# Designs tried in a protein design run: designed miniproteins, single chains, continued (5). Part 33

Each design is a single chain, and the fold is of that chain. pLDDT is the mean over its residues in the fold that is shown.

## One batch from the design tools (miniprotein)

Design m17123
Fold by ESMFold2-Fast:
Structure m17123 (fold): chain A 78 residues (1-78)
Amino acid sequence: MMTPEQQEELFKLTKEIQEVVKELLTKPEDVVQKAEELGAKMQEELLKAVDAEDWDKAIEILKKTLKELKELLKEAEA
């Protein structure tokens, strides 16, 4: 069962990921492709965690993905 704290964290992380993805989609096609690959990996792992009702794992996956997307954005702006 998802706690209110887990629900709030998932919402916050999802919103932050969406904002980073929106910025990445303005970058050249090679960067967009890398962002899409990271998104696909996240979606596959997240579906497994959600199916298992492992909300802590879902939060971990989103945190990892957000970090990787932010690193990609930083590299694209260098």
Scores: mean pLDDT 82

Design m17124
Fold by ESMFold2-Fast:
Structure m17124 (fold): chain A 92 residues (1-92)
Amino acid sequence: MVEEKKEELVKEGREKIEKGLETLGKEGDTLSDEEREKVLREIGEGVGLIYATTGEKVNPFPHAPIPEVVVKAAEETAKKTKEELKELEEKE
């Protein structure tokens, strides 16, 4: 059922956030602006997956304003994921 897909998407979302934050923490000072945006976008995708599946709004940057690239990636991913889950729910 759709619940199994949601569980996998939550795991994927958490992994994307954790990996992205780890990369920023270890290599953030050495990343180019383009590379940093790519990592932030992956974090945003993870946030979007969790939001689409659970409704939870995860803040990956509790000590700073959330970058716009993260917000945009999260919104785009959440919309796409919600549409995918809706389609799965309609399959009998």
Scores: mean pLDDT 80

Design m17125
Fold by ESMFold2-Fast:
Structure m17125 (fold): chain A 67 residues (1-67)
Amino acid sequence: MPLSQAQRDRLLAAARYVAREFGFVPGQPVPEEVREALLRLARAMGLIEGEELPEEADALLQEWTSA
């Protein structure tokens, strides 16, 4: 599902936090533990209502160092 700009900005901030906490390096496959942590944080923030991350989540986990 496409995200609004405000939702994308907040999810990007959450992705940056999770990537930093786990020491995730962009350009590598996203570990499942990092995805699970982002899902839990995004749900706690009220950014998603489902049980899965938006399709943009993997891109956002890479984006914090690229654009």
Scores: mean pLDDT 70

Design m17126
Fold by ESMFold2-Fast:
Structure m17126 (fold): chain A 65 residues (1-65)
Amino acid sequence: MDLTVESILEASKNPEDPRDIFSNKEDATFYSEDLGVNVSSKDFINALIEHGEVISEAAKIINPP
């Protein structure tokens, strides 16, 4: 089963540490259906670590409204 950014976000609604979601996928690339492009999980993890945000909030930082 292929993992997308959206699937990971849905599965991780209440993560204790965002890194746990991507523990074995830090350098992987995930397709984002909303953005229509491939997104590096490393970029996602780095944004979450730097800002200390939950994944839903990090998504807003990466793609602000």
Scores: mean pLDDT 51

Design m17127
Fold by ESMFold2-Fast:
Structure m17127 (fold): chain A 96 residues (1-96)
Amino acid sequence: MNRERARRLAEDAERSARSALESAELARERGEDTREGATGYTAMAVSAIGAATSFVLAVRYEGDGPEAKRAEEAAREAGEAGELGSKAYEGGLKAA
């Protein structure tokens, strides 16, 4: 298994998860029916998909190793950002 590549993907997933949660906060503060809130909601969805994608790729390189588990946890945390985040995480679990 390529642990170095999986580690970088875990770091990417963690960054995407932080972005998803920050964007979800913006959407909540501004309201999703506003332009600013809609922008935050869209950014959250894109970032959550990014976290899920990095998780799937980390599993392909490391299997059930520690870096793949870090990426999975980050994708799960991105899922807490909202419904689209949760669906992205679920898709990642099925693809992994």
Scores: mean pLDDT 78

Design m17128
Fold by ESMFold2-Fast:
Structure m17128 (fold): chain A 86 residues (1-86)
Amino acid sequence: MEEIKEKLKKTIKESKELLKDPDPTVRRMAVVTLAQSAIELKKLGGEEEIVEEALEALREAQKDPDPEVAETARAALEELEKELAK
C-alpha cells in the first residue's frame, strides 16, 4: 500500500515537471499520466495535499497554448473532479 502511494506521488511530481516540456506531445502525455496517478492516489486515500497539487496543475494546463493539450487537460480535470466528488 505505502510503496504504491510513494510511486504515485513520484509519478505526479515527474508529470508536473513534464507539463513544462517544449514538446506539446510530451505535455499532453504528462496531463494524462498526472490525472490517472492522482485518481489512483485519491482512491487509496490519505494524500489530499498531493491530489490538490495535481488538480491545480491540471487547471493551469487548461491554459496551454496548444489546443490539444488544453482540451486533454479539461477532460482530465473533469475525471479527477468526479473522483473527488465521491
Scores: mean pLDDT 83

Design m17129
Fold by ESMFold2-Fast:
Structure m17129 (fold): chain A 67 residues (1-67)
Amino acid sequence: SARTEKLIEEIVERQLANGYIREEEREYTKEIVRRLLEEKVASEEELLETDAGILDGMYRIKQALGL
């Protein structure tokens, strides 16, 4: 739990540093990141290197297509 929260914070800070999200999107992005990690849809490495919104969108498309 505490380790997961720290990881989510580190990922969100990286998303901000990379310009993938704005400060006002911080809380929304935390919830996306938490879900992607808990469902094992995205790895820590992917979330550090890629826009979390894009990863979430890709996952939703795959689910809709039954992939």
Scores: mean pLDDT 81

Design m17130
Fold by ESMFold2-Fast:
Structure m17130 (fold): chain A 77 residues (1-77)
Amino acid sequence: MSEEEREKLEEEVKKALALMELSVTHLYGTVEDVEALADKLAKEGLISEEQAEEIKKLAREKGPAAAAEKMIELVEK
């Protein structure tokens, strides 16, 4: 496996793991869980810091399920 293939696979694995965590957070997560996950996804480069802040605001205003749905949409693109 080449370095390019390895980097692509690592990105796909990170995205898949993020979507799994998001699914669990959508069903059972608290506002704190959503905020922590948004920060993690931004640090990993799956979403922007601006998007993470929007998600945290959404979680506080609309609840964790609505924010988790927005995170899933952003990660799937």
Scores: mean pLDDT 78

Design m17131
Fold by ESMFold2-Fast:
Structure m17131 (fold): chain A 93 residues (1-93)
Amino acid sequence: MVEVRLEKIEEVKPGEEVTVTAHFTEPGKYRLALLAELENGELKVLAVKPWFDVPPGDVTLTGKAPEEKIKKLRLLVYNEDGSLVAEAEGEVK
């Protein structure tokens, strides 16, 4: 099982750059998607890292916040067959 952790972030303002770090405990081939969950429940894709080979360690993903107020950030990790294998959430203040 892939362990992915989002670090706690301070309040993200509309249009600001948001950076998340994902820590991988296992090597493998993965795809990452960084999403913003809005207060209305809508999900917006902020950034996608296409398929890459990961040694154990940290991977950074950067995206731009939408104009709408963000409830939380979500990082989704897919394996090489396209299956969701890990999910992490970050709070927005």
Scores: mean pLDDT 72

Design m17132
Fold by ESMFold2-Fast:
Structure m17132 (fold): chain A 87 residues (1-87)
Amino acid sequence: MTVGELILKGEEAEKQGEALAQQAIQNGNDKTLFQQAAELYRQSARYYQQAAEMLERRYGETPLSRELREKAEQSLKNAESVLASTK
């Protein structure tokens, strides 16, 4: 996959995770939907991390690779937050 493809997949997974988390809330805190949202946020984080690593291999640390790492960290925090809601 290219860096652009990884970024797109990361963004799509993040949006799907957000949509499922919102559906979980609307369904009275559906634990299964929160678990599915958390997995999508973790997938998003993995895609952003892979994109950042590919950029760093070619160019070293760049503003874009730093932003992608920050997005990955935020997606992992989102996963932790929705998983906390399943207890």
Scores: mean pLDDT 87

Design m17133
Fold by ESMFold2-Fast:
Structure m17133 (fold): chain A 78 residues (1-78)
Amino acid sequence: ALYDDDGEVLEFEGKVERIETSTRTLYVDESIAGDANKAAVGAMLMNYRKYGKKPNKAALKAIGEEVAKKIIEYVKKN
């Protein structure tokens, strides 16, 4: 699941676009930059960027489909 810095589960709402594994550093939507669970999302997206793997299946289930889409789109925002 996505957790903020205090361990609270949050819905990951933000701007998204497309996927590109060969792209640069992850970009996050400014509207959620201070509130989103950077650690959890960052770890997931670093793994995706480094190995070209999409977020873990179990993690996507825990987060929920809408939030999973947001995470994937953040990777697209390369």
Scores: mean pLDDT 45

Design m17134
Fold by ESMFold2-Fast:
Structure m17134 (fold): chain A 83 residues (1-83)
Amino acid sequence: MKVKLTIEGLTKEQAEALAQSALDFGATKATVNEDGSLTVEGEMSEGAALSLAIQAGKLGGRATVETPKGTYVVENGKIVEKK
């Protein structure tokens, strides 16, 4: 499914490493922004998108995962909000 992830709270090095992982998971775009946030877009499974978000959360980041079925917020490797 088409997903968009926005990940905040990572160092630049962590964001760049996660961007590479996102591309390996089949993301079409992975952009490290000037503010240090990471934007990932692509066609992937919900499980793949959540795995990236959980990885970011384990690094101390906050991930917002936008899917056609709803929005998830992930912090500290856990889903803290849904929709």
Scores: mean pLDDT 77

Design m17135
Fold by ESMFold2-Fast:
Structure m17135 (fold): chain A 84 residues (1-84)
Amino acid sequence: SEEEYKKKLEDANNYILAVQGGYAVNVTKEYPHLAEVGELGEELIKNAKYEEDKKLAEEIKKLSVEEARKKLAEIMEEKAKELE
């Protein structure tokens, strides 16, 4: 839904801010405080064994906030469609 999409965008923004604020090391180490950056953080902790999540974190670090937000929103939207 549109409301779920907006929530995913907010979670993506919080994740991007966390990564840019120095959480990149914490993301790769599966630190519990990532849960505080929303559902995306919890998903990353849960699925941290997936190599694709590590690659995504590195790509996000290289992008601007707006670009990374868009990319994460697209990925989360695709995952949401698979669950419907």
Scores: mean pLDDT 51

Design m17136
Fold by ESMFold2-Fast:
Structure m17136 (fold): chain A 60 residues (1-60)
Amino acid sequence: GGERAYSAEREADLRALLQAVNELLKTASSEEVGERVQALIAAGKSLREIAEELRKAAEE
């Protein structure tokens, strides 16, 4: 069936996560990015929160 408006927000969160990962990968290794993602998942962070934390790390 067709997705509701809320699936567009989920898609936007995934796109933000992919952008944040790509930006961080310009200065960090895939291993470092993987460790950050795993730590944030273990802390119970949402996809949006993970994307925001990775973006902040990339801006350093």
Scores: mean pLDDT 75

Design m17137
Fold by ESMFold2-Fast:
Structure m17137 (fold): chain A 93 residues (1-93)
Amino acid sequence: MDAVKAAIKKAQEENEANAEELEKKYQELIEKGDYLSATKLYLELLGVKNEEAAELLAKAIETGDKEAAAKAGALIAEEYGDPALAERLLAQG
């Protein structure tokens, strides 16, 4: 779950003005229980448009399902083009 916060913070360091709005919107969506919209926002920041990854990540955030988190992470890493990240995320599930 720290990966989402790390990605937002990294975007913050690269462009502070846009990062503040994205962080607020992400927090608002989480507080409303709209985990799917929150995960879609996060994935758009990574350039990932995989709907299955968004749904699995939303389930992981809502339920704490570590297996769903690992699967979402693997799909994200495949589209991002980092197989080393996929192996790391699968090892944590």
Scores: mean pLDDT 68

Design m17138
Fold by ESMFold2-Fast:
Structure m17138 (fold): chain A 108 residues (1-108)
Amino acid sequence: SAEEAERLIKEIRELSKNLLNGENVPESLERLEALVAELEALIPSMTDPEILRRMIKALVEAQEALQEAMGKHPELAERFQALLRRLQAAKDALRARLAELEAKRAAE
């Protein structure tokens, strides 16, 4: 799980750079959509607060890259908007998971 989360962080960051640079935008979107689906499945099993914080940062960077790319590719606007909504939901889920883990540690 931790190894899977680290891999997702790395791949999300790399795809965010590709989107920001305008590299293979449709392919980068498709791959990022797949990684977000993998992340959505992983979140309930994540137990490391530091990995959760780094994943949240990676999603913030991805949102910024998508917003920049969307302005340059209006033909893909619906896909960008859908993915931005999924990234926001994933970020909210990660924050909720982090709060759950911090509350459990505070109760010790």
Scores: mean pLDDT 86

Design m17139
Fold by ESMFold2-Fast:
Structure m17139 (fold): chain A 76 residues (1-76)
Amino acid sequence: MRNPEFIERLKKEVEEAIELVKKGSQEGIDRLYRISLMFPELSEEERIVINKAMDFPDNEEYLEKAKEILLEILEK
């Protein structure tokens, strides 16, 4: 179950994963994927955006959207 300390740690993990993906790191993609699997609350549309960020890691718009989606879900 969510708690404030867990949420803060996971926010940092999201930000680190996005930065790694921007740098072309497969580890960043793997981390982003694992984080997305932790949230069954993600809608199909939100999951598609996250998958696009992983499929097109050079596209900063998709990475920014994926980051926003994951940070938003963490506040729920």
Scores: mean pLDDT 78

Design m17140
Fold by ESMFold2-Fast:
Structure m17140 (fold): chain A 75 residues (1-75)
Amino acid sequence: GAKMPEEEIAEEIRRELEERYEEIKEELLTNYKKEEVLEALAKMREQIAQAKAAGRTKLAEAYEELLRKVEEILA
């Protein structure tokens, strides 16, 4: 099955964010309305909370890093 350990998922998220940062930045600034981005950030915060509740601390940390980067782009 296509399942990965928590650490591998977290590392993949960080790698994609690093490699696709400029593409993600352009997408967020050009193709999404502010209200849509705020809703996505709210869902991301919910995913972080669920990951922490499930004991997936490394995955939660990766999502928190992604959230910070998106907030920095929008600031």
Scores: mean pLDDT 74

Design m17141
Fold by ESMFold2-Fast:
Structure m17141 (fold): chain A 68 residues (1-68)
Amino acid sequence: VTDEQLRALAERFDVPYELFAGLTPEERLKELLHYLPTLPVDEIAEALGISKEYVEKLREELEKNPPP
């Protein structure tokens, strides 16, 4: 996943991507998913060019370890 793809997804759903500037790409994706909990997995996977299984795995990890 590229920063360009993550930024495009954030802009599409009006999420301030700049707040994630200090994070790794994986951490940025997890934070973005936290802000978009109701967005379908298939739409995220298509927008970012990643597998649905990877998005589902990250969401499962977020449910176990939610941000404070």
Scores: mean pLDDT 70

Design m17142
Fold by ESMFold2-Fast:
Structure m17142 (fold): chain A 92 residues (1-92)
Amino acid sequence: SEEEKEFEKLMEEALKAIKAGDLEKFKEIVNKAIELLKNSKSPKKVKVRLLVMLEAMLTAFFMLAKEQGDEEAVKIFTELSDKIAKLEKEEL
């Protein structure tokens, strides 16, 4: 769907932001992805799949940030993960 394509683009942009060390841009892009899914008219199964993908990405970055002692990154990834977990619970 068009929405799934937009989500994929946001994921690509988020990965580029992380590679550049731009945590503020990463946070902005992920919040846009969360809002896209929150306001989505897609079937529940599609929304849940995309939320799980976003959660997996954030979990991986959270683990890396923790390993590196990046407290600011850990905080940002935790806040974003909490938003996703809440939305996932609402959709299930």
Scores: mean pLDDT 82

Design m17143
Fold by ESMFold2-Fast:
Structure m17143 (fold): chain A 72 residues (1-72)
Amino acid sequence: SMSAQRAQELVDETNLLTKALKIYRDKEKYELSPELKELIDQFAELLKQNQSDEEVRQKLVEVARKINELMG
């Protein structure tokens, strides 16, 4: 069985990814800083990679977290 802590971590990661995907989808509607634009480009490149790879997934979550921090 999964611990309550691990289940919460997966929910939090999924929420970060979902928010980052929404920002990526709607990117043309925002006045993006150069830093935010670079992070969105990195996110798009990672989405093209094998997401079953744990290293790729970890990088996606890290980039998604940074995008969410910059957007507020």
Scores: mean pLDDT 79

Design m17144
Fold by ESMFold2-Fast:
Structure m17144 (fold): chain A 67 residues (1-67)
Amino acid sequence: DEALREELRARLTALMRGLGDQAKRLDPSATVTITVGETSLTLTIKTSSGTRTLTVDLDEALAELQE
């Protein structure tokens, strides 16, 4: 279970970094912040037109995947 949680966190972190890289390609002035916690991950993208935030709860994601 702990190994599965760590694997999920690693994969989601890599996915968020990929999304952040794409966002900066679309808007080079964009600021991308990724906060990696033990129970949640948050991706924040700030552009001149506004701020977007995506939060993923790892416990909720794991519950969905296990059953």
Scores: mean pLDDT 78

Design m17145
Fold by ESMFold2-Fast:
Structure m17145 (fold): chain A 74 residues (1-74)
Amino acid sequence: SERERILAELRELRDELLALAEELRDSNPVMAQELEAAARYIDEVIADESLSLEELRSALGFVRALLRQLKARI
């Protein structure tokens, strides 16, 4: 389903954020904290069964843009 596809993409992005946070923990702890906060936001979105497909797509778009911006600053 469309919902399952979006949730799978959100989980992949969460895992990428957490892996990047781990790499940056010692060299850039502020960035690591921002990445961990973004991962927590994704977990809350995934856990919220009341969200519409439009809200899930919005969250996915937001997280994709955020990860792109954070990677550009490294």
Scores: mean pLDDT 87

Design m17146
Fold by ESMFold2-Fast:
Structure m17146 (fold): chain A 86 residues (1-86)
Amino acid sequence: MKLKITSTYDNGKKITVIVEATTTETTTTYKIDVYVDGKPLASLEVTVNKKTKEISEEDEKKALEFEKKLKAAGMDKATLVSVEVE
């Protein structure tokens, strides 16, 4: 199963967050792409074990750096405008 979620935020610029979740029998992989006014800002891919709900230490480090990039871009001050599920 593949699920796509598009969230739009506003901080004076249009921020688009696209989350694609691909589920197998054993894992769920989340691919997150962030755009500011249509320009790529940051991307993250993490794989979660469905039974343990754990991610790898390497993916945890990537997630932390991704969060820092989003905060530096003012995402923590952005207002959620819309969410679309496909």
Scores: mean pLDDT 78

Design m17147
Fold by ESMFold2-Fast:
Structure m17147 (fold): chain A 75 residues (1-75)
Amino acid sequence: MLPPLGRPVTAADVRAALAAVGVSLPDATLERIARTTRAEPDPERRGEALGVLLAVLGVPAEQVRAAVAWLIEHL
């Protein structure tokens, strides 16, 4: 079980996590990701919501898993 995302995710947090796995997305996309993830009221589901959103945006599954893990570790 992954720890919940403890603080609201910002566009800067998503950018840092994606950079750690070699992925770059436009700032407008990062802001949309952060906003959508913050809209999830259940902290346990925020990590899953982020993972699903990144996968829908075409980020490879391996990079999605690593980016979500990075955010959980650093938030």
Scores: mean pLDDT 74

Design m17148
Fold by ESMFold2-Fast:
Structure m17148 (fold): chain A 74 residues (1-74)
Amino acid sequence: SMEEEIEKKIKEIMELIKQGKLSEALTLIFNFGSTLSREEALKFMERLIEEVKKEVPEYTSFFEDLKKKTMPEP
C-alpha cells in the first residue's frame, strides 16, 4: 500500500539523516515526493516531520521550513 511505501521511505531517510548524509536524504525526499500526489506528499512530509521530532529534534525547524517552502498553505 502507499502507507507502507511511505513508512519504508521514512525509515530509509531517517537512517541517512542519522548517518549525517543529509544531501542523500534530501535527494531521496525530493525523488520520492515527486512520485506522489499533493495529498500523499503532504501526509509523507507530516509523517517524516513526526519522526524527525522524535529521533533528530535538532533538524525539526529545517524540515518544517522545507515543508512550508515546497507545500505552502494558501
Scores: mean pLDDT 83

Design m17149
Fold by ESMFold2-Fast:
Structure m17149 (fold): chain A 63 residues (1-63)
Amino acid sequence: SGLALAGKDLNLPVSTVEELVRRYEAGADPATLARLLEERGGVRLSPEEARRVMEGILAARDI
């Protein structure tokens, strides 16, 4: 449910959010996550912004 909420807030498909979480937990760096967000979601973020997005997604998942 938290992943679905994060996807809605970011206008991303749940499948994309799930992919990002899997890659982040596998040790993907913020620059890789920023690239995936641009390629799959059309969202241009800096690595620092991508890291904050991932922190928000994980916080939402744990609620």
Scores: mean pLDDT 72

Design m17150
Fold by ESMFold2-Fast:
Structure m17150 (fold): chain A 89 residues (1-89)
Amino acid sequence: SMAELREQMLSMADEEAKRTGDLELRPLMHEAVDLVMEGLSLSPEERRKLLGNFAKEFAEKAKDKDQKVIDAFGKLVEEMVKFGLEALK
């Protein structure tokens, strides 16, 4: 179900927050889950625009963090999109 998919993505976000130690960014990671879930119902073009805008917002809010943290969350978003699209096949 979509609810189970969302719960799995939230688990992925929480594990990444724990791995990086940046728990203060957890609310932004949860926001990423909601945006990924919204993006799964959009066209590929609209999904790229939505997630691209969020990536810019995340980078601004995480500007005092290591680039590795920003890169890791970019990869997490890509993995969540792939996971969601695969689950909807």
Scores: mean pLDDT 79

Design m17151
Fold by ESMFold2-Fast:
Structure m17151 (fold): chain A 88 residues (1-88)
Amino acid sequence: MVEELAEEARRAAIAGDSERAAELLREVMERMVEAVRARDWETLERIARILERAYAEIRAEADPATLEVVHKVLGEGQRRAAEVLEEL
């Protein structure tokens, strides 16, 4: 499921659909935050690897405006995950 969300986000971002890419990446980041909250480090590692792979392709092929939106969404999600981790 997370892999399907990341793959759709990758395709949307490469196609220049920044709104759809942002929506899907927010869902992936929410699952990452929930994995941190649940102390499910195996799921967190898996999601991180999926995101890293998708992001590498987005960075290579997406237009600059879409890439800016992607960076904002990923940064916001990473900040939320770090905040939850610091409370553990």
Scores: mean pLDDT 87

Design m17152
Fold by ESMFold2-Fast:
Structure m17152 (fold): chain A 90 residues (1-90)
Amino acid sequence: SAARKEEIERRKERLLEELEKEGIPREVAEKILEAAVAGDLEKAAELIQEAFPELSREQALVGAKVLHIYLNQLSKEEIAALSEEYRAAR
């Protein structure tokens, strides 16, 4: 719906402002958030690790999942499905 798309863009802009305050370049932050919205968790995790090199791959992947859930306003059922996929993949 249009309302859901508007909410995604509003949440993206708010996160862009927060990431810029933390010293992440806007171009890098935009790429992370775009990958997260698209559900490209591997790409989002890769970009998160480049921006925060102190994070492990596992930590970056958790961050990517959290961003995906938050930006897309996923339900409890959808969140549980992501958790099951993560456990299955190990």
Scores: mean pLDDT 80

Design m17153
Fold by ESMFold2-Fast:
Parts: C-alpha cells; sequence; structure tokens
Structure m17153 (fold): chain A 70 residues (1-70)
C-alpha cells in the first residue's frame, strides 16, 4: 500500500539520520547521506504515484539540507 511504501521511505530516512548523528567524520557523514539520497531517487524512479514522488522529494531535500550544514 501507499502507507507501507511511505513507512519504508521513513525508515530509510530515519536510519540515515541516525547513522549521520553517530558519525564524527564529515566525509563519512556526507557519504552516508548521499547513499540514502541515491536509494530514495531509485524508489522515486520506480514509482508512478505523484504523492509518493513528492514525499520522496521532501525527504531528499531534508537530507541535502543536512549535508549543506556540515
Amino acid sequence: SLEDLKEQIDRLFELAKEAAQRETDPEKIISLLNEAIERLKEMKEKSTDPELQAYIDEKIAELKRIIDEI
């Protein structure tokens, strides 16, 4: 379902943020967040649902914002 897919997206997003918080090396933080962004982009490309695509874009934007603050 759409809710199950959003839950998978949320889990990926939260795990990426938690991993970034536990890491002290900026290069490793950026690498981890970029890997999560790539996985989210792949999920977006496989989706035909505009609501899900918008939801993924929001999560990608937030991860990019975190990278920009490093």
Scores: mean pLDDT 84

Design m17154
Fold by ESMFold2-Fast:
Structure m17154 (fold): chain A 83 residues (1-83)
Amino acid sequence: SSAQAELARLGDLLAPLVRADTKEAARDVLERALANATHPRVQLQLQAQLAMLEIGEEETKKIAEKLKDKSMEEVAEEIIKKA
């Protein structure tokens, strides 16, 4: 619930992400949200999103498929490591 409350609070900062047509624009939105995140779970999710932009969609899908039986936190950690 505290992580959900923080994501709701960061909603205005994350709203531009749906209009981000470039990797640079998406990175700027996510970095601003991460700078304002205090919850460890939210920080991990935002760091994973930033890492996904760096490694690309194909590599992200390969990691997610390989770890499909693992927790969301474990998948996020592996994505961050790959970046």
Scores: mean pLDDT 83

Design m17155
Fold by ESMFold2-Fast:
Structure m17155 (fold): chain A 86 residues (1-86)
Amino acid sequence: MDKLKALLERIKAAQRNSDDAELREAVYKEVKENEEEIKKKAKEYSDNPYIVRLYKIYEEALEKGLEGVAMQAAGGLIDAILSIES
């Protein structure tokens, strides 16, 4: 969980610094590196329609190379899971 929380803060930082292309690229790489953990965590909430929808958007965005959409979906997904577990 702490790893996904750290990733969410990194995604938020990239979104706040939209002009920082290097930061955006680094965070997108981190999102891809955490793909398996994000997938496993999303599966724990397979009965939550909001989480299921965000995960589908995330998967499709990664397959199509849509970096901004993938990061936004990953951020929303992690934030939703953390809010439930708080």
Scores: mean pLDDT 82

Design m17156
Fold by ESMFold2-Fast:
Structure m17156 (fold): chain A 89 residues (1-89)
Amino acid sequence: SAVEEAREYVEEHRHEVSEEEWELYQRIADTLAATVKDPADREPVRTLMLAVMISSEIGDKDKAEEFARALQEEFPDTVAANSAFGLIR
């Protein structure tokens, strides 16, 4: 699934972002995930958001767009999905 791919991507590439960027990404992801109505969807949304922000930061634009699209397709009624492409730098 896109969520499983996002989780693996975060685990593989987390070390490539600074500690300050990682802390910022966690705060953004936690804030938007908390707005998700179904608690079961909060961790998947959080994971996809982290993958979008990390892939964007390291210059992997194709992966950033893929994870942003997964947010929009799998979680369309969330603030995170509506903001997905805005997470890409």
Scores: mean pLDDT 87

Design m17157
Fold by ESMFold2-Fast:
Structure m17157 (fold): chain A 95 residues (1-95)
Amino acid sequence: PEVLSGPDAVPRLTALLEEQQVLLLEGTKDGKPYKVLVLELRDGVLRYYDFEEEIIKSAPLSDFMAKFDSLVVKERIPKEEALSMTLEELKEKYS
């Protein structure tokens, strides 16, 4: 898995999302495990599914990154494949 940390984390995450991918990210927030499925980045705003709260959220990329000490890219999912799945199917496969 690719580790996203430090000053390169934001540029690298941006580049990965520009490659027409949905990303499964895992990391720690306040010392606790945290997992999200990043669905898209548009105009600096991330749209993502939060597995803890079971809801789709939107946040500026900088605000999103500030929540984590580090993030790991666990899976890179082609956007066409992800778009062919319902949210429930995505939850079942990646939970």
Scores: mean pLDDT 77

